Designed miniproteins, single chains. Designs and how they scored, part 104

Each design is a single chain, and the fold is of that chain. pLDDT is the mean over its residues in the fold that is shown.

## One batch from the design tools (miniprotein)

Design m3848
Fold by ESMFold2-Fast:
Structure m3848 (fold): chain A 61 residues (1-61)
Amino acid sequence: SRDERNAALDAVIARLQALRDAGASPEEMLAAVLAWVDEMDVSPAIKAAAKRFARWLTLRR
């Protein structure tokens, strides 16, 4: 659902921020978050959206 997707995106932001605060590189942050998203109990569409969002936040745009 939209609420599940929004919760997943918010969780991605929080996880990336925690990893950044811990001194992880952008590559480490992205790899860790992508692996973490794959372990989520959410639909494949929400996982795909969360991964795309994580890439947008950590890689060049």
Scores: mean pLDDT 79

Design m3849
Fold by ESMFold2-Fast:
Structure m3849 (fold): chain A 52 residues (1-52)
Amino acid sequence: SVYEKAYRGARSLGLPEEVAEEVGREAEKLAAEGLSEEEAISEAFRRVTGKL
């Protein structure tokens, strides 16, 4: 669910599919590490888009 929410958010902002998938994976990983769903999604966006 965290993956899907992060992926959909990235796609709605116009990010390419491959980037949206990276955001989804990073969000799931961060949530598994103990971040809240909201923090995990926000931090995943920061990490993935900061590389672009």
Scores: mean pLDDT 83

Design m3850
Fold by ESMFold2-Fast:
Structure m3850 (fold): chain A 58 residues (1-58)
Amino acid sequence: MLSDKETAAINAVAKKIQELGRPPTKEELKEIAKKLGVSQSTVSKALKRIQAAKAKNS
């Protein structure tokens, strides 16, 4: 089960990927973490989850 913070991080990272047309940089991930009030590791894990899901469906 994903926590509310993990779900928010996944949604924020996915939106940023769509906005940029590329994966966010480490600095952009730090900004997302600060905005959501979560750890940088939470946002990094969210990015990895999104990439893993895309690899399975592509």
Scores: mean pLDDT 78

Design m3851
Fold by ESMFold2-Fast:
Structure m3851 (fold): chain A 73 residues (1-73)
Amino acid sequence: PTPLTPEQAERNVRIAKAANAIIKGMSDEEIQKTFGLSKEEIERIKKAVIDSLKGLQGVNGLDYSKEIEKIKK
């Protein structure tokens, strides 16, 4: 395993915070301004979040359909 640089670690933390903001329904424009992410990066994070929520629903039995639909919009 290659150790992360401070810059890579900071980026990973920012991505994690952006993913949480997406789940909470923050707009793409607000995420771009708040976290300094491109629209393309936001779309990749959205896909990862949706996939994670679908997986978590299968494990925990909780319904994330409303959250997934909100993220897709």
Scores: mean pLDDT 74

Design m3852
Fold by ESMFold2-Fast:
Structure m3852 (fold): chain A 91 residues (1-91)
Amino acid sequence: SAEEILAAYLAYVVQKVLEKRGIKETSPRLEALVKRYEELLAQIEKEAPEDLSFDQRLAILMARELGFSDEEIEKLQNADELDAAVLRKLL
């Protein structure tokens, strides 16, 4: 569901930011949501690769909100690269 994907993805992004800042503190809720995101990605990849477009679209929307240009986003169309760029901008 969109709600699960959004909540889990935001938790995943938060955990990545904390890791990049060297913060070792986590919460049971954050850990559970991150695991849920990983499970959702694995399920989507198994069922249809095109379903990952929703995660990519969410990452694109977040990148635009953070001030990334459309050219930068186009170069970072891989989800992992876009996530890393978003995290670098947040830090």
Scores: mean pLDDT 64

Design m3853
Fold by ESMFold2-Fast:
Structure m3853 (fold): chain A 114 residues (1-114)
Amino acid sequence: KKRIEDLLLRLFASLILGDKETAKKTLQELGISVDEDLLEKEIKFLKELSKDKEKLIDYIQGKLPDVFGQPPMGIQLEGLAAIYGLDPEEVLKRAVELAKDKKKLEDFVKKNKD
């Protein structure tokens, strides 16, 4: 359902933006329990990747080389989409489009906050 896709994209966008409160809320809505220290490390990892759009896009597509580090929580958008019965290709396509523009990420989180 469209709601689960929007929740996965909200999680991804909030992690990239460092919006810890929205990320926690989204994880709770998805039924995922997470250690707060691991969540903070994941946010830091993705925020550093987001400084290089090419590396961020490679990460979304599962193409990031191990030498650039691994996310501490192992949050893979493709894998989550598959677990929730979504089309991973469509979810990844939407995530890539959001990752290209910081304002689109911010607007998406704001629109999907409630």
Scores: mean pLDDT 73

Design m3854
Fold by ESMFold2-Fast:
Structure m3854 (fold): chain A 74 residues (1-74)
Amino acid sequence: AVDLSTLSPKQRRILELIYESQGTLHAKEIGRRLGLSIPTVDRHLVSLENKGLVYLDEKGYYRPTEEVQQQLRS
């Protein structure tokens, strides 16, 4: 089970956007869509990755982990 209650509102919005976009957005586009600076997005993405909620693929896209896929409805 994934504990999403530990996420800030900004971290939750970033995670939901990554899930909804099928992991096709780079940090710059995430920042653009959410009105956040790139450094702010990067800090939140590192936090989400440290929590095991997202991972960075070889092409530079952040993708939701399997645990997040199970927690959030497809």
Scores: mean pLDDT 78

Design m3855
Fold by ESMFold2-Fast:
Structure m3855 (fold): chain A 72 residues (1-72)
Amino acid sequence: SAEEELLKLQGEAQKVLEEYLKTGDKEKAIKKLEEIKKKVEELRKKTEDEEVREKAEKLAKQIDEAIKYLKS
């Protein structure tokens, strides 16, 4: 389901941030987060589920903020 796909993407983003905290590899974290964000935005555009769409929009925004933080 779209909800399950979104939960998977959220988990992937969290795992990227966990790895970054252990390694300090900003460039690798940014690259992976950008890939995940692309998938989240694709899901948001495809989904007919308003709740999943709203959660995907929030997740994409959170990932974008994380990327901006890592680039600063």
Scores: mean pLDDT 86

Design m3856
Fold by ESMFold2-Fast:
Structure m3856 (fold): chain A 76 residues (1-76)
Amino acid sequence: VLEEIRRLAERAKKAIDELSKLKTPQAADQMLEVAETAARRLIELGEKHPEVRDEAIRLANEVLEYGKKKVEEVLK
């Protein structure tokens, strides 16, 4: 499960990176959706597996923050 949550976070960041290259408002919306969807999934996994809960919450916050920063970069 720990490896699964880490891979989920990395996949989300890679998807956000790919979308950020398009530099469009539509891509910015998709980046936020990817970040929010991944964060929600990470929190669900943390709730089901208490042993990884703290790491899952940390990764969820990291993915959300990463998405916000990339959206700011694209829209500036």
Scores: mean pLDDT 81

Design m3857
Fold by ESMFold2-Fast:
Structure m3857 (fold): chain A 95 residues (1-95)
Amino acid sequence: LTPEQWAELDAEIAQGFYDFGKGALERGNYDLAAMGFIGAIGVDPNNAEAYLLLGEAYYKQGKLDEAEKWFRKAIEIDPSNERAQKLLEEIEKEK
């Protein structure tokens, strides 16, 4: 495959992991949600939304330290992500 074809496949694979994670998160299966978002990040490490949702999966499990780590990473990649900033503030209030 050409570099362009590999990039297209990576985008499809990343989207598949991301969609899987979102579906699991909506169903309350936070372990599967985390696995999906970790897969998405493994293929596309610049996906700020995947880090945000990974943080949300940990937050829903009460894993506040892990959630904080991933929200900070989401903000590092996309400083304009108001959702990540708000969720980080909520964690700081709970600690």
Scores: mean pLDDT 82

Design m3858
Fold by ESMFold2-Fast:
Structure m3858 (fold): chain A 90 residues (1-90)
Amino acid sequence: SKEKALEFYNRGRSAFGASGHVNSNAEAINDYNKAIEVDPNFAEAYYNRGIAKKNLRDYNGAIEDYNKAIELKPNFAEAYNERANAYNEQ
């Protein structure tokens, strides 16, 4: 359900926000994966999974997630900005 996707998304946000450390990023990615599995159109879940991947230096994976977030939500200004930053870090 949409509520279940939001629960996984909020768990990912909590894990990421706790420290920004490698373990937090990996845990956040796992929770965002579950949110996306429940709701494949959840643009914010793709965006935040991209941030977590970028923090782990997976710039290609981050760019793919930002592209998907933009596809789902074309006015997602933060996703455009983070995608540009990821391209510059390659």
Scores: mean pLDDT 84

Design m3859
Fold by ESMFold2-Fast:
Structure m3859 (fold): chain A 63 residues (1-63)
Amino acid sequence: SGLEKALEIAAKAAEELVAQGRISLAVETLRDMVEAAKELIEQGKPELAIETAERIGREALER
């Protein structure tokens, strides 16, 4: 459920940015989320990966 929430937040942020015509920012936000999560999962830290993905998505929405 944590991973699902992270994906939901990231997807919602990207969707809102796309609706505003900021497609490149939406793509960059999704890439940053995937890249950060990948590195943390590789280190055996899935909880931190989920939290970091959620944070990136939320930060994009809050700006």
Scores: mean pLDDT 73

Design m3860
Fold by ESMFold2-Fast:
Structure m3860 (fold): chain A 86 residues (1-86)
Amino acid sequence: MLSEAEFNERIARFVRAVRELLQKKLGLTPEEADRVAAEIARRMVKLYKEEGKSFEEAVQEAVDYLRSKYPELKEEFDRIAEELLK
């Protein structure tokens, strides 16, 4: 199990990478990217902290959500997730 600080730090890195990718590749506004980041963080917190799922399962849920919402960036989301899980 990750510490609270490590979990929060890893989520912060993940949502930053996703926000930057969405703005650069799809032209989302900062406000639009922030809404996606908030939804990802909410889903990950629910699975990891409330439902007792592994960090890998929480990351997978966020990636599955992102791939369904932005299928054109599937490979980029997979790369970001792989780096986060190292």
Scores: mean pLDDT 82

Design m3861
Fold by ESMFold2-Fast:
Structure m3861 (fold): chain A 67 residues (1-67)
Amino acid sequence: MSEEEKERLRELAERGIREAEEALRLPDLPAEVRRRLEEAIRRARELLERGDYEGAAKVLQEAAAPP
C-alpha cells in the first residue's frame, strides 16, 4: 500500500468517526444503529492507534451500511 493510500485511509477513518459521533446526536436514530455506531467508533479508534487505517475505515463503512 502506498504512503498516499495510507494517508487517505487515515483521513477517511477520522472523518468516519466524526460523522458517526454526529449521527449519535440524531433524535430519531434507532437503538440498534446507535449501538453499531458506538461499537464501530471504539474499534476504529483502537485500530487507528495501532496504525491499521484500512481496518478502521472498513469497520466504519460496515457500521454505516443500512440494515
Scores: mean pLDDT 77

Design m3862
Fold by ESMFold2-Fast:
Structure m3862 (fold): chain A 55 residues (1-55)
Amino acid sequence: SAAREAEKRRALAGLEAAARAGDRVAVQMGLQEIRETGDEELLAEAERIAARYGL
């Protein structure tokens, strides 16, 4: 749904903002929250973002 896609995009944007700021704790918390959703595709994308910033 459009609402679900918007929520996923917002989660990834928040994770990237935290990664860009070098906030390792916020990145790890965001990854944990995404893991708890069971959305493996979203988690893979989030992990790619974290890796891009060396996190």
Scores: mean pLDDT 85

Design m3863
Fold by ESMFold2-Fast:
Structure m3863 (fold): chain A 58 residues (1-58)
Amino acid sequence: PEPKDGEEALKQIKEAYKKGDKEGLEKAIEAYSKMLSEESGFDEELIKKKIEESLKKE
């Protein structure tokens, strides 16, 4: 399901990561990165990289 806001997107990322759902995780990260990019003006690709690195280091 598509998240309606950033909170839902973040929740989907955490759930997919916990379950090991690679496909769901990639889609959730993409959606969240788009939302953050639109809200903050930061580059979507940069935000996506930051999220992925954060999850891997955790």
Scores: mean pLDDT 73

Design m3864
Fold by ESMFold2-Fast:
Structure m3864 (fold): chain A 65 residues (1-65)
Amino acid sequence: MMEELEKEILEALGNMYVGLGNILASQGKYEEAAEEYYKAAELYKEAGNEEKAEEARKKAEELKK
């Protein structure tokens, strides 16, 4: 099982990628924003935060339509 510190780092990285995705989306860079949201979702999933992973994944999927 991953250590609590590793989970905290993964979640913090996920938060950073969500922030980057939000900035890119606000600039109309939808493909780049979606890529960052997918990275965030993967990091949240690894951290065990399924709720945040699902939210980030949905944001990415909405931008890829």
Scores: mean pLDDT 82

Design m3865
Fold by ESMFold2-Fast:
Structure m3865 (fold): chain A 70 residues (1-70)
Amino acid sequence: SIREKAERALALALAAVEAEAAGRLAEAERLGAEAAALLGELAATGTEEARAALAEVYARVRAHAEALLA
């Protein structure tokens, strides 16, 4: 489902941000690529539900990154 894809993408993106903060750049790139693939699938869906889910994932990833890297 759209929700399940968004939740998986969020988990991978959050893990990527944490890996980057820890200096594990290769791991961050791998996790980020996995997240990007799922986000790309959501974007390709082209529905309002998918668009809202994408916006939520990006907002939560940004908030998490700011909290970790501030």
Scores: mean pLDDT 84

Design m3866
Fold by ESMFold2-Fast:
Structure m3866 (fold): chain A 64 residues (1-64)
Amino acid sequence: AAERARELADRAVEAARAGDYEAADELLREAIAAADEIPDKREGAVLATAAAIRLIGVRIDAEL
């Protein structure tokens, strides 16, 4: 469960680095949905937040 959310989040970051922001947004949405499947809601929320922060960092670097 948690592994799937992390895998999707990592793929979203890779897509963003490649300049494919549409694929990155789609993968991030799937990662958030997968995180919601985790029984520990606190762990799911932390994982989703970490993924979002990483994606924002990639976008900031692209804007520079």
Scores: mean pLDDT 69

Design m3867
Fold by ESMFold2-Fast:
Structure m3867 (fold): chain A 92 residues (1-92)
Amino acid sequence: ASVEVSDFKATKDGDNTVVTFTKTDAAGKKYKYEVTLNKNGQVTKIKVYDENGGLVKETTFELKDGEPVKETVTTYNPETGEVTSVETRDWR
């Protein structure tokens, strides 16, 4: 699998840290990732944008006692901004 990751940047946003990076897939398509970490360093949100800046996917995590208990993945049409699917997973 030929996947490249570049352009790592960490920025403080209030009590949160936002980590951004670019991921190039095996077909040469580039996606921008935006990972939100809370003050305890736990991932609360991941956003994925296409090379034109369109939102492709948003993953949100619900935390209980510092551990992820629920994950919601929303996928979008990056050209229209329409929600195409919503998937929820409970962590056991």
Scores: mean pLDDT 80

Design m3868
Fold by ESMFold2-Fast:
Structure m3868 (fold): chain A 103 residues (1-103)
Amino acid sequence: MKKDIEEIRKLIEEKADELGLSEVEKEELTKRVLELLKEAGIPVEVAKKIIEEAYKRVKEEIERLERDPSVENQLELGGLQLVGLAKKFLEEFERLVEEYLKK
């Protein structure tokens, strides 16, 4: 159990680093994700899948914005990089947790 929680923490931190989050943003995101997993009673194996899927969705959104060199997409991408990446990851994570709980 404790070993599994540490593996989940490390996975979240690795994904946060890949997204370019600051140390403060990484710690806050990790804490919030772990709190949500505990509250919802998500099994470790499912938690890892949800984290991977949330990361994939955020990366796909970034790639979508980067493919179109429009001014609007550049501004939206800039906004995500400054204040939105941790929030976007958390929103996708919460959606996936809700989808799992509906089963």
Scores: mean pLDDT 75

Design m3869
Fold by ESMFold2-Fast:
Structure m3869 (fold): chain A 65 residues (1-65)
Amino acid sequence: SMAQLEQEARKLMEKLVEEIKKLAEKYGAKVEIKREDENTVVVTITLGDKTIKTVLSLDTILAGL
């Protein structure tokens, strides 16, 4: 069902955020997590003078399922 897919997508999104934090910490990068709403998270990763910003959204994850 759609509700089941949304629940799994939210679990996957939270898992991805945790994995990103662990990888960043392993490589000495700074991570800033900004939750825009319940379905959207902005992740900013800084390593040295390099900064990468990416957006994780529920709709993007659902499109990948």
Scores: mean pLDDT 79

Design m3870
Fold by ESMFold2-Fast:
Structure m3870 (fold): chain A 61 residues (1-61)
Amino acid sequence: SSRLRALQEANRAVSRAVEENSDKPFIEQEKIGLEEAARRLSEDPELREMSEQLRRALEEL
């Protein structure tokens, strides 16, 4: 399904973003990874709510 694909792409993007920023502080790595996940999830209309929830969580970090 398109939702499963979007979730898999989001997970892969998060892992890659964290790995590419491993020289940065942990909290910054998490923010970068989660921002990339939110971006990927927002590409699927059915996952927009999940993307919005993730972006709100990022504002609290």
Scores: mean pLDDT 73

Design m3871
Fold by ESMFold2-Fast:
Structure m3871 (fold): chain A 55 residues (1-55)
Amino acid sequence: MTPEEAGELARQLAKELGLTDEQIERASDLAVRYHREHGLTALEAAVRAVKEVMK
């Protein structure tokens, strides 16, 4: 599973939760980073990124 897939999944989750466009883009970028640098699965990276931008 690619970092791009993690970012796309984060975008989808953020959109479903009604987050702002800025939060959606931040979640996507953060999910790519979490997948690449922390070795998280795409789903784990996406969920963590969305939770982080909701704070």
Scores: mean pLDDT 80

Design m3872
Fold by ESMFold2-Fast:
Structure m3872 (fold): chain A 85 residues (1-85)
Amino acid sequence: MEEFIKKAVELARKLVEEVRKRYTLSPEDEAEIQRLLDELEKAKTIKEAFKAFSRLVQHLVRKVPELAELASDYLLEFQEAVKKA
């Protein structure tokens, strides 16, 4: 479980950093991203982690539709981590 949450947080942070390198996010978007990252870090179950990660991906894709393919790759890596947990 702990290794799974650490990997999920690592994937989420990498995705957010790729978005920040290419696009300027509003303060409201940054606050929502931080809230979702905090939810992911505090997740105690795979279900909670998946909900937080999915919401983060959806929020980012809604703001930057061009990232849909990249976001899909990160979701697939998350699903593979779930299978090992």
Scores: mean pLDDT 77

Design m3873
Fold by ESMFold2-Fast:
Formats: C-alpha cells, structure tokens, sequence
Structure m3873 (fold): chain A 68 residues (1-68)
C-alpha cells in the first residue's frame, strides 16, 4: 500500500516547510529530500504520487540554493 509512504512524505514535507519558515534552509532541504524519497516510493506503488515527489524535489533544490 502507498499510504504509509504518503503519510511519511507529508510529515517530512510539513517539517521542511516549518524549517523554511524559520529561515533554516539547510534543515528544510534535508526534510524535503526525505519527503521526496517517500513520495518516490509511493509513486512506485501508485503513479499518481509522482507529482508529489517532483514537487518535493523542486522545493528541496530551492531550499539548497537559499542555504548556499
């Protein structure tokens, strides 16, 4: 089932956005990279989640650029 991976992706996505709101872009990138990995696993089971993985990857890249 994809749902446990979706739940973890959403949890790490939330943590990443909370870190970004505090200006901790390095921590935000690390959490969003974890979110992307979980959504990628969900997408292997159900391709509908591929867009969530892509969004999390783009958000992580943006946070990495802000951290540097």
Amino acid sequence: AAQPYVDKGEEYGRKGREAAAKGDYKTAAEYLEQAARYFEKAAEIDPRYRIYADIARKEAEEMRKLAE
Scores: mean pLDDT 88

Design m3874
Fold by ESMFold2-Fast:
Structure m3874 (fold): chain A 75 residues (1-75)
Amino acid sequence: SLMEEIEKYLKENLKDKELIDVMLEAAKLLLEGKYEEAIEILTTYLMENYSIEEANEIGKLVQEIIDKIKEELEK
């Protein structure tokens, strides 16, 4: 499934298990069209736990996942 593929990708690129869980919940919200809620939970977690520089690097990974979700929704 797409969610299993996203989880595997996150586990290969991230060591923060809590961040992985937050990103999976955000991905689920994005698939449901709840974009505002998805952005809010991600930005809240990143602001509380990461520097601006680290959040920017994580943001690149988030964009790749968003692009994959959009591609799947357009099929």
Scores: mean pLDDT 79

Design m3875
Fold by ESMFold2-Fast:
Structure m3875 (fold): chain A 69 residues (1-69)
Amino acid sequence: ADPEEIEREIKEALLIIQVTVSLPRDKAREVLDLFEAGASPEEIRKALREAGVSDEDIDRIVKLYEEVK
């Protein structure tokens, strides 16, 4: 197994978990759809901000998204 791919998969799982616990289901789905579409970090930040996520959680989510992209 490729250790870098395994680490990336773990980070992707953590990203999904962070989004799903931070947001209502409908908004979490919208953000996850943006991840799959390859949306820019700015688009992700905007969606999270509109969903009422804290700036600290937005920074964590976007940083993790950039690492797995």
Scores: mean pLDDT 79

Design m3876
Fold by ESMFold2-Fast:
Structure m3876 (fold): chain A 68 residues (1-68)
Amino acid sequence: ALSPEQQRRRDRALAQARALLAEGTPEAREHVRILLGIARHEARTSTDPEVRALLEAVAAEIERLLAE
């Protein structure tokens, strides 16, 4: 499970992604896709299970936001 500090980090990342998507521009949406790609890559390559869990949670929520 994510720690309270990791939950705050996840929530901040998701707020940033939502703000970008709210701009309604193709450039902002592409920025969010790049952030998703980075989160997925870091989750896959991280050896720290807590960091991996945080990045997987962020990636899953950003993917959900992009699907809306």
Scores: mean pLDDT 80

Design m3877
Fold by ESMFold2-Fast:
Structure m3877 (fold): chain A 63 residues (1-63)
Amino acid sequence: SDAFQAAFNALDKDGDGVITRAELVSFLGEGPRTDALFAEADVDGDGVIDFAEFQAYLTRQSA
């Protein structure tokens, strides 16, 4: 919960409430791992990851 919010806030550097691919690239670097993470987390395909998608993704990975 708090860890998810802290991680999201660290990635959401401009504070717009979503994580873009560019922000993930800035954090993880370009490559297939970043592309796969973005594709898996961006379930609605709108090109951004909101907090709900991010939390759902991490919850699936830790289950």
Scores: mean pLDDT 73

Design m3878
Fold by ESMFold2-Fast:
Structure m3878 (fold): chain A 58 residues (1-58)
Amino acid sequence: SSTLEKAAEAAREAAREALEAGLSREQVFDIATRAAKEAGLPDNVARYVAREAVEAVE
């Protein structure tokens, strides 16, 4: 899979776990953004991917 695909998967998993843990939507977005960056995306793309991931798991 591409870096973008791996980052999207990582962001969705991180967002799902954070929501299950009862974290705020803002904290969930921050955690998903970090997961996408750790997967290799730059900040601007990671934020976009994190937003999509949070919406997908809500």
Scores: mean pLDDT 85

Design m3879
Fold by ESMFold2-Fast:
Structure m3879 (fold): chain A 63 residues (1-63)
Amino acid sequence: LAGYVAEVLHPVPKMSPDEIALKPGDRVVIKEVVDEEWVRVRSLSTGEEGIVPKSALRILGPL
């Protein structure tokens, strides 16, 4: 999954300093799989990097 582009499926709030906020339809690059529930991504819209729930993402393919 690292190096893959994903689309955000639903709103993601920033609940902690390590997280980023995302909107439905935003595109992100997956940088790292942190655990079962969380991935580290970089937003293509804002350039922000942080952790988000995997359940919020639809995988599109390699960058």
Scores: mean pLDDT 81

Design m3880
Fold by ESMFold2-Fast:
Structure m3880 (fold): chain A 70 residues (1-70)
Amino acid sequence: MDKLKEIFSEVLGVSPVNEDDDFFDLGGDGGKMLELRKKIKEEFGVDVSLSTLIENRTIKKLYEYIESQK
């Protein structure tokens, strides 16, 4: 969880971030989604589609998805 919060903070340029924060409400866009996907693949070894990121827009939901893929 904490590592995913760090990635969100880095990608969005905002701190602090809460697990219930929505990626797009924090200023996320299509370019930042691509950056988020890249960092998740590098850190967790999970390839997350753009549609999956849209469906799992909070840190908590995205973390639950990533853990389910391991």
Scores: mean pLDDT 80

Design m3881
Fold by ESMFold2-Fast:
Structure m3881 (fold): chain A 92 residues (1-92)
Amino acid sequence: MPRQLVLVDDDEALAAEIAAALAADPEPADIVLVDVGAASDAALDAVAAAARAAGHRVATVRVEGLTREEVEASEEAFRRVREAAEAALAAL
């Protein structure tokens, strides 16, 4: 199955856009929601629920001490996110 890493932070508007995009995706995927910046539990749960309702398999992980900007700019930060996501996907 296709695998997708989705970064979630404290931007509730972005979380709503992510939820809508996952709900509209016709191809079922293994999705890992990575909380990199203090996402609210409600926003994270809403994104996960929308993805699962669309037929995706969803795992959620938190990678503390990183920002979205650090993940986008740093190979080491992205590696930490990828390792956490791969561990979560292996549990699906």
Scores: mean pLDDT 75

Design m3882
Fold by ESMFold2-Fast:
Structure m3882 (fold): chain A 57 residues (1-57)
Amino acid sequence: LKERAEYAAKKKDEEALIKLAELAVKLEDYESAQYIAELAEKAGMKEAAAQVNELIK
């Protein structure tokens, strides 16, 4: 998950990041979901970061 999230962030693929975060939450891997939120925020994708943070509340 983390490696795929890093690749998606590098390509600025917001849809892929959100889908990976949804998968992480479904697997109860909240550590990876939180990491994906940080990647989205670092990449300047504020909307994707906000959506991922909503998933892990």
Scores: mean pLDDT 81

Design m3883
Fold by ESMFold2-Fast:
Structure m3883 (fold): chain A 76 residues (1-76)
Amino acid sequence: MEEEEKKALEAFRKALEAKAAGDYATAIAHLEEARKHAVAAIKSLAPEIGEEEAAALAAAVEAYLAAQIAALKAAA
């Protein structure tokens, strides 16, 4: 879990830096990586919060990040 969480946060930070620089293509690539690792990290919470709740949270985070990626594609 910690490893996937760390990778998600690092990818998200790189996405924000790229967006601030006006490099939307790089920001989109890093958001795709952040989405992948964030979903994996949340799914690893299943032993703590239950399989159904972990799946629901993962779906919500994936939808949120997908919307952010779509917004950046529209802005590029």
Scores: mean pLDDT 81

Design m3884
Fold by ESMFold2-Fast:
Structure m3884 (fold): chain A 68 residues (1-68)
Amino acid sequence: MAEEARRARILDAAAQAVDNLLEQGKSEEEAIEAVARMLTEQLGLAPEEAERIAREALKRVLEARKKA
């Protein structure tokens, strides 16, 4: 249960960061790079895992915006 809760919290934080970056006029690529860097530097995640989470967060944000 701890790993699932940790993943959910990280993904929620990443989605919020992506949404904020897109609102600031950053591109999807810039948002992914910025969030992946944040996850790697602040949480010590492997670069590949950080990028995967950032891309999943972007996908969630874009899907939410399309359904609004």
Scores: mean pLDDT 80

Design m3885
Fold by ESMFold2-Fast:
Structure m3885 (fold): chain A 65 residues (1-65)
Amino acid sequence: AFDKIVAAMDEGIAAGDLAVASAILGETLAALGLDAATQNRIMSIFMENFDDPEKAKELIKELIE
């Protein structure tokens, strides 16, 4: 699960557009069958730390693992 989230984040960051990045991540989170609260928290972490993707990955890993 975490590896797919990281891949979606990296793809979104490579796109260079926050709206595109959030769409890619949102599709991946929905496909993983995560509950709405977990999906919202992961998205918030990603958006809040868009300029520091390594920090976002660490925070998301702590949330999931």
Scores: mean pLDDT 80

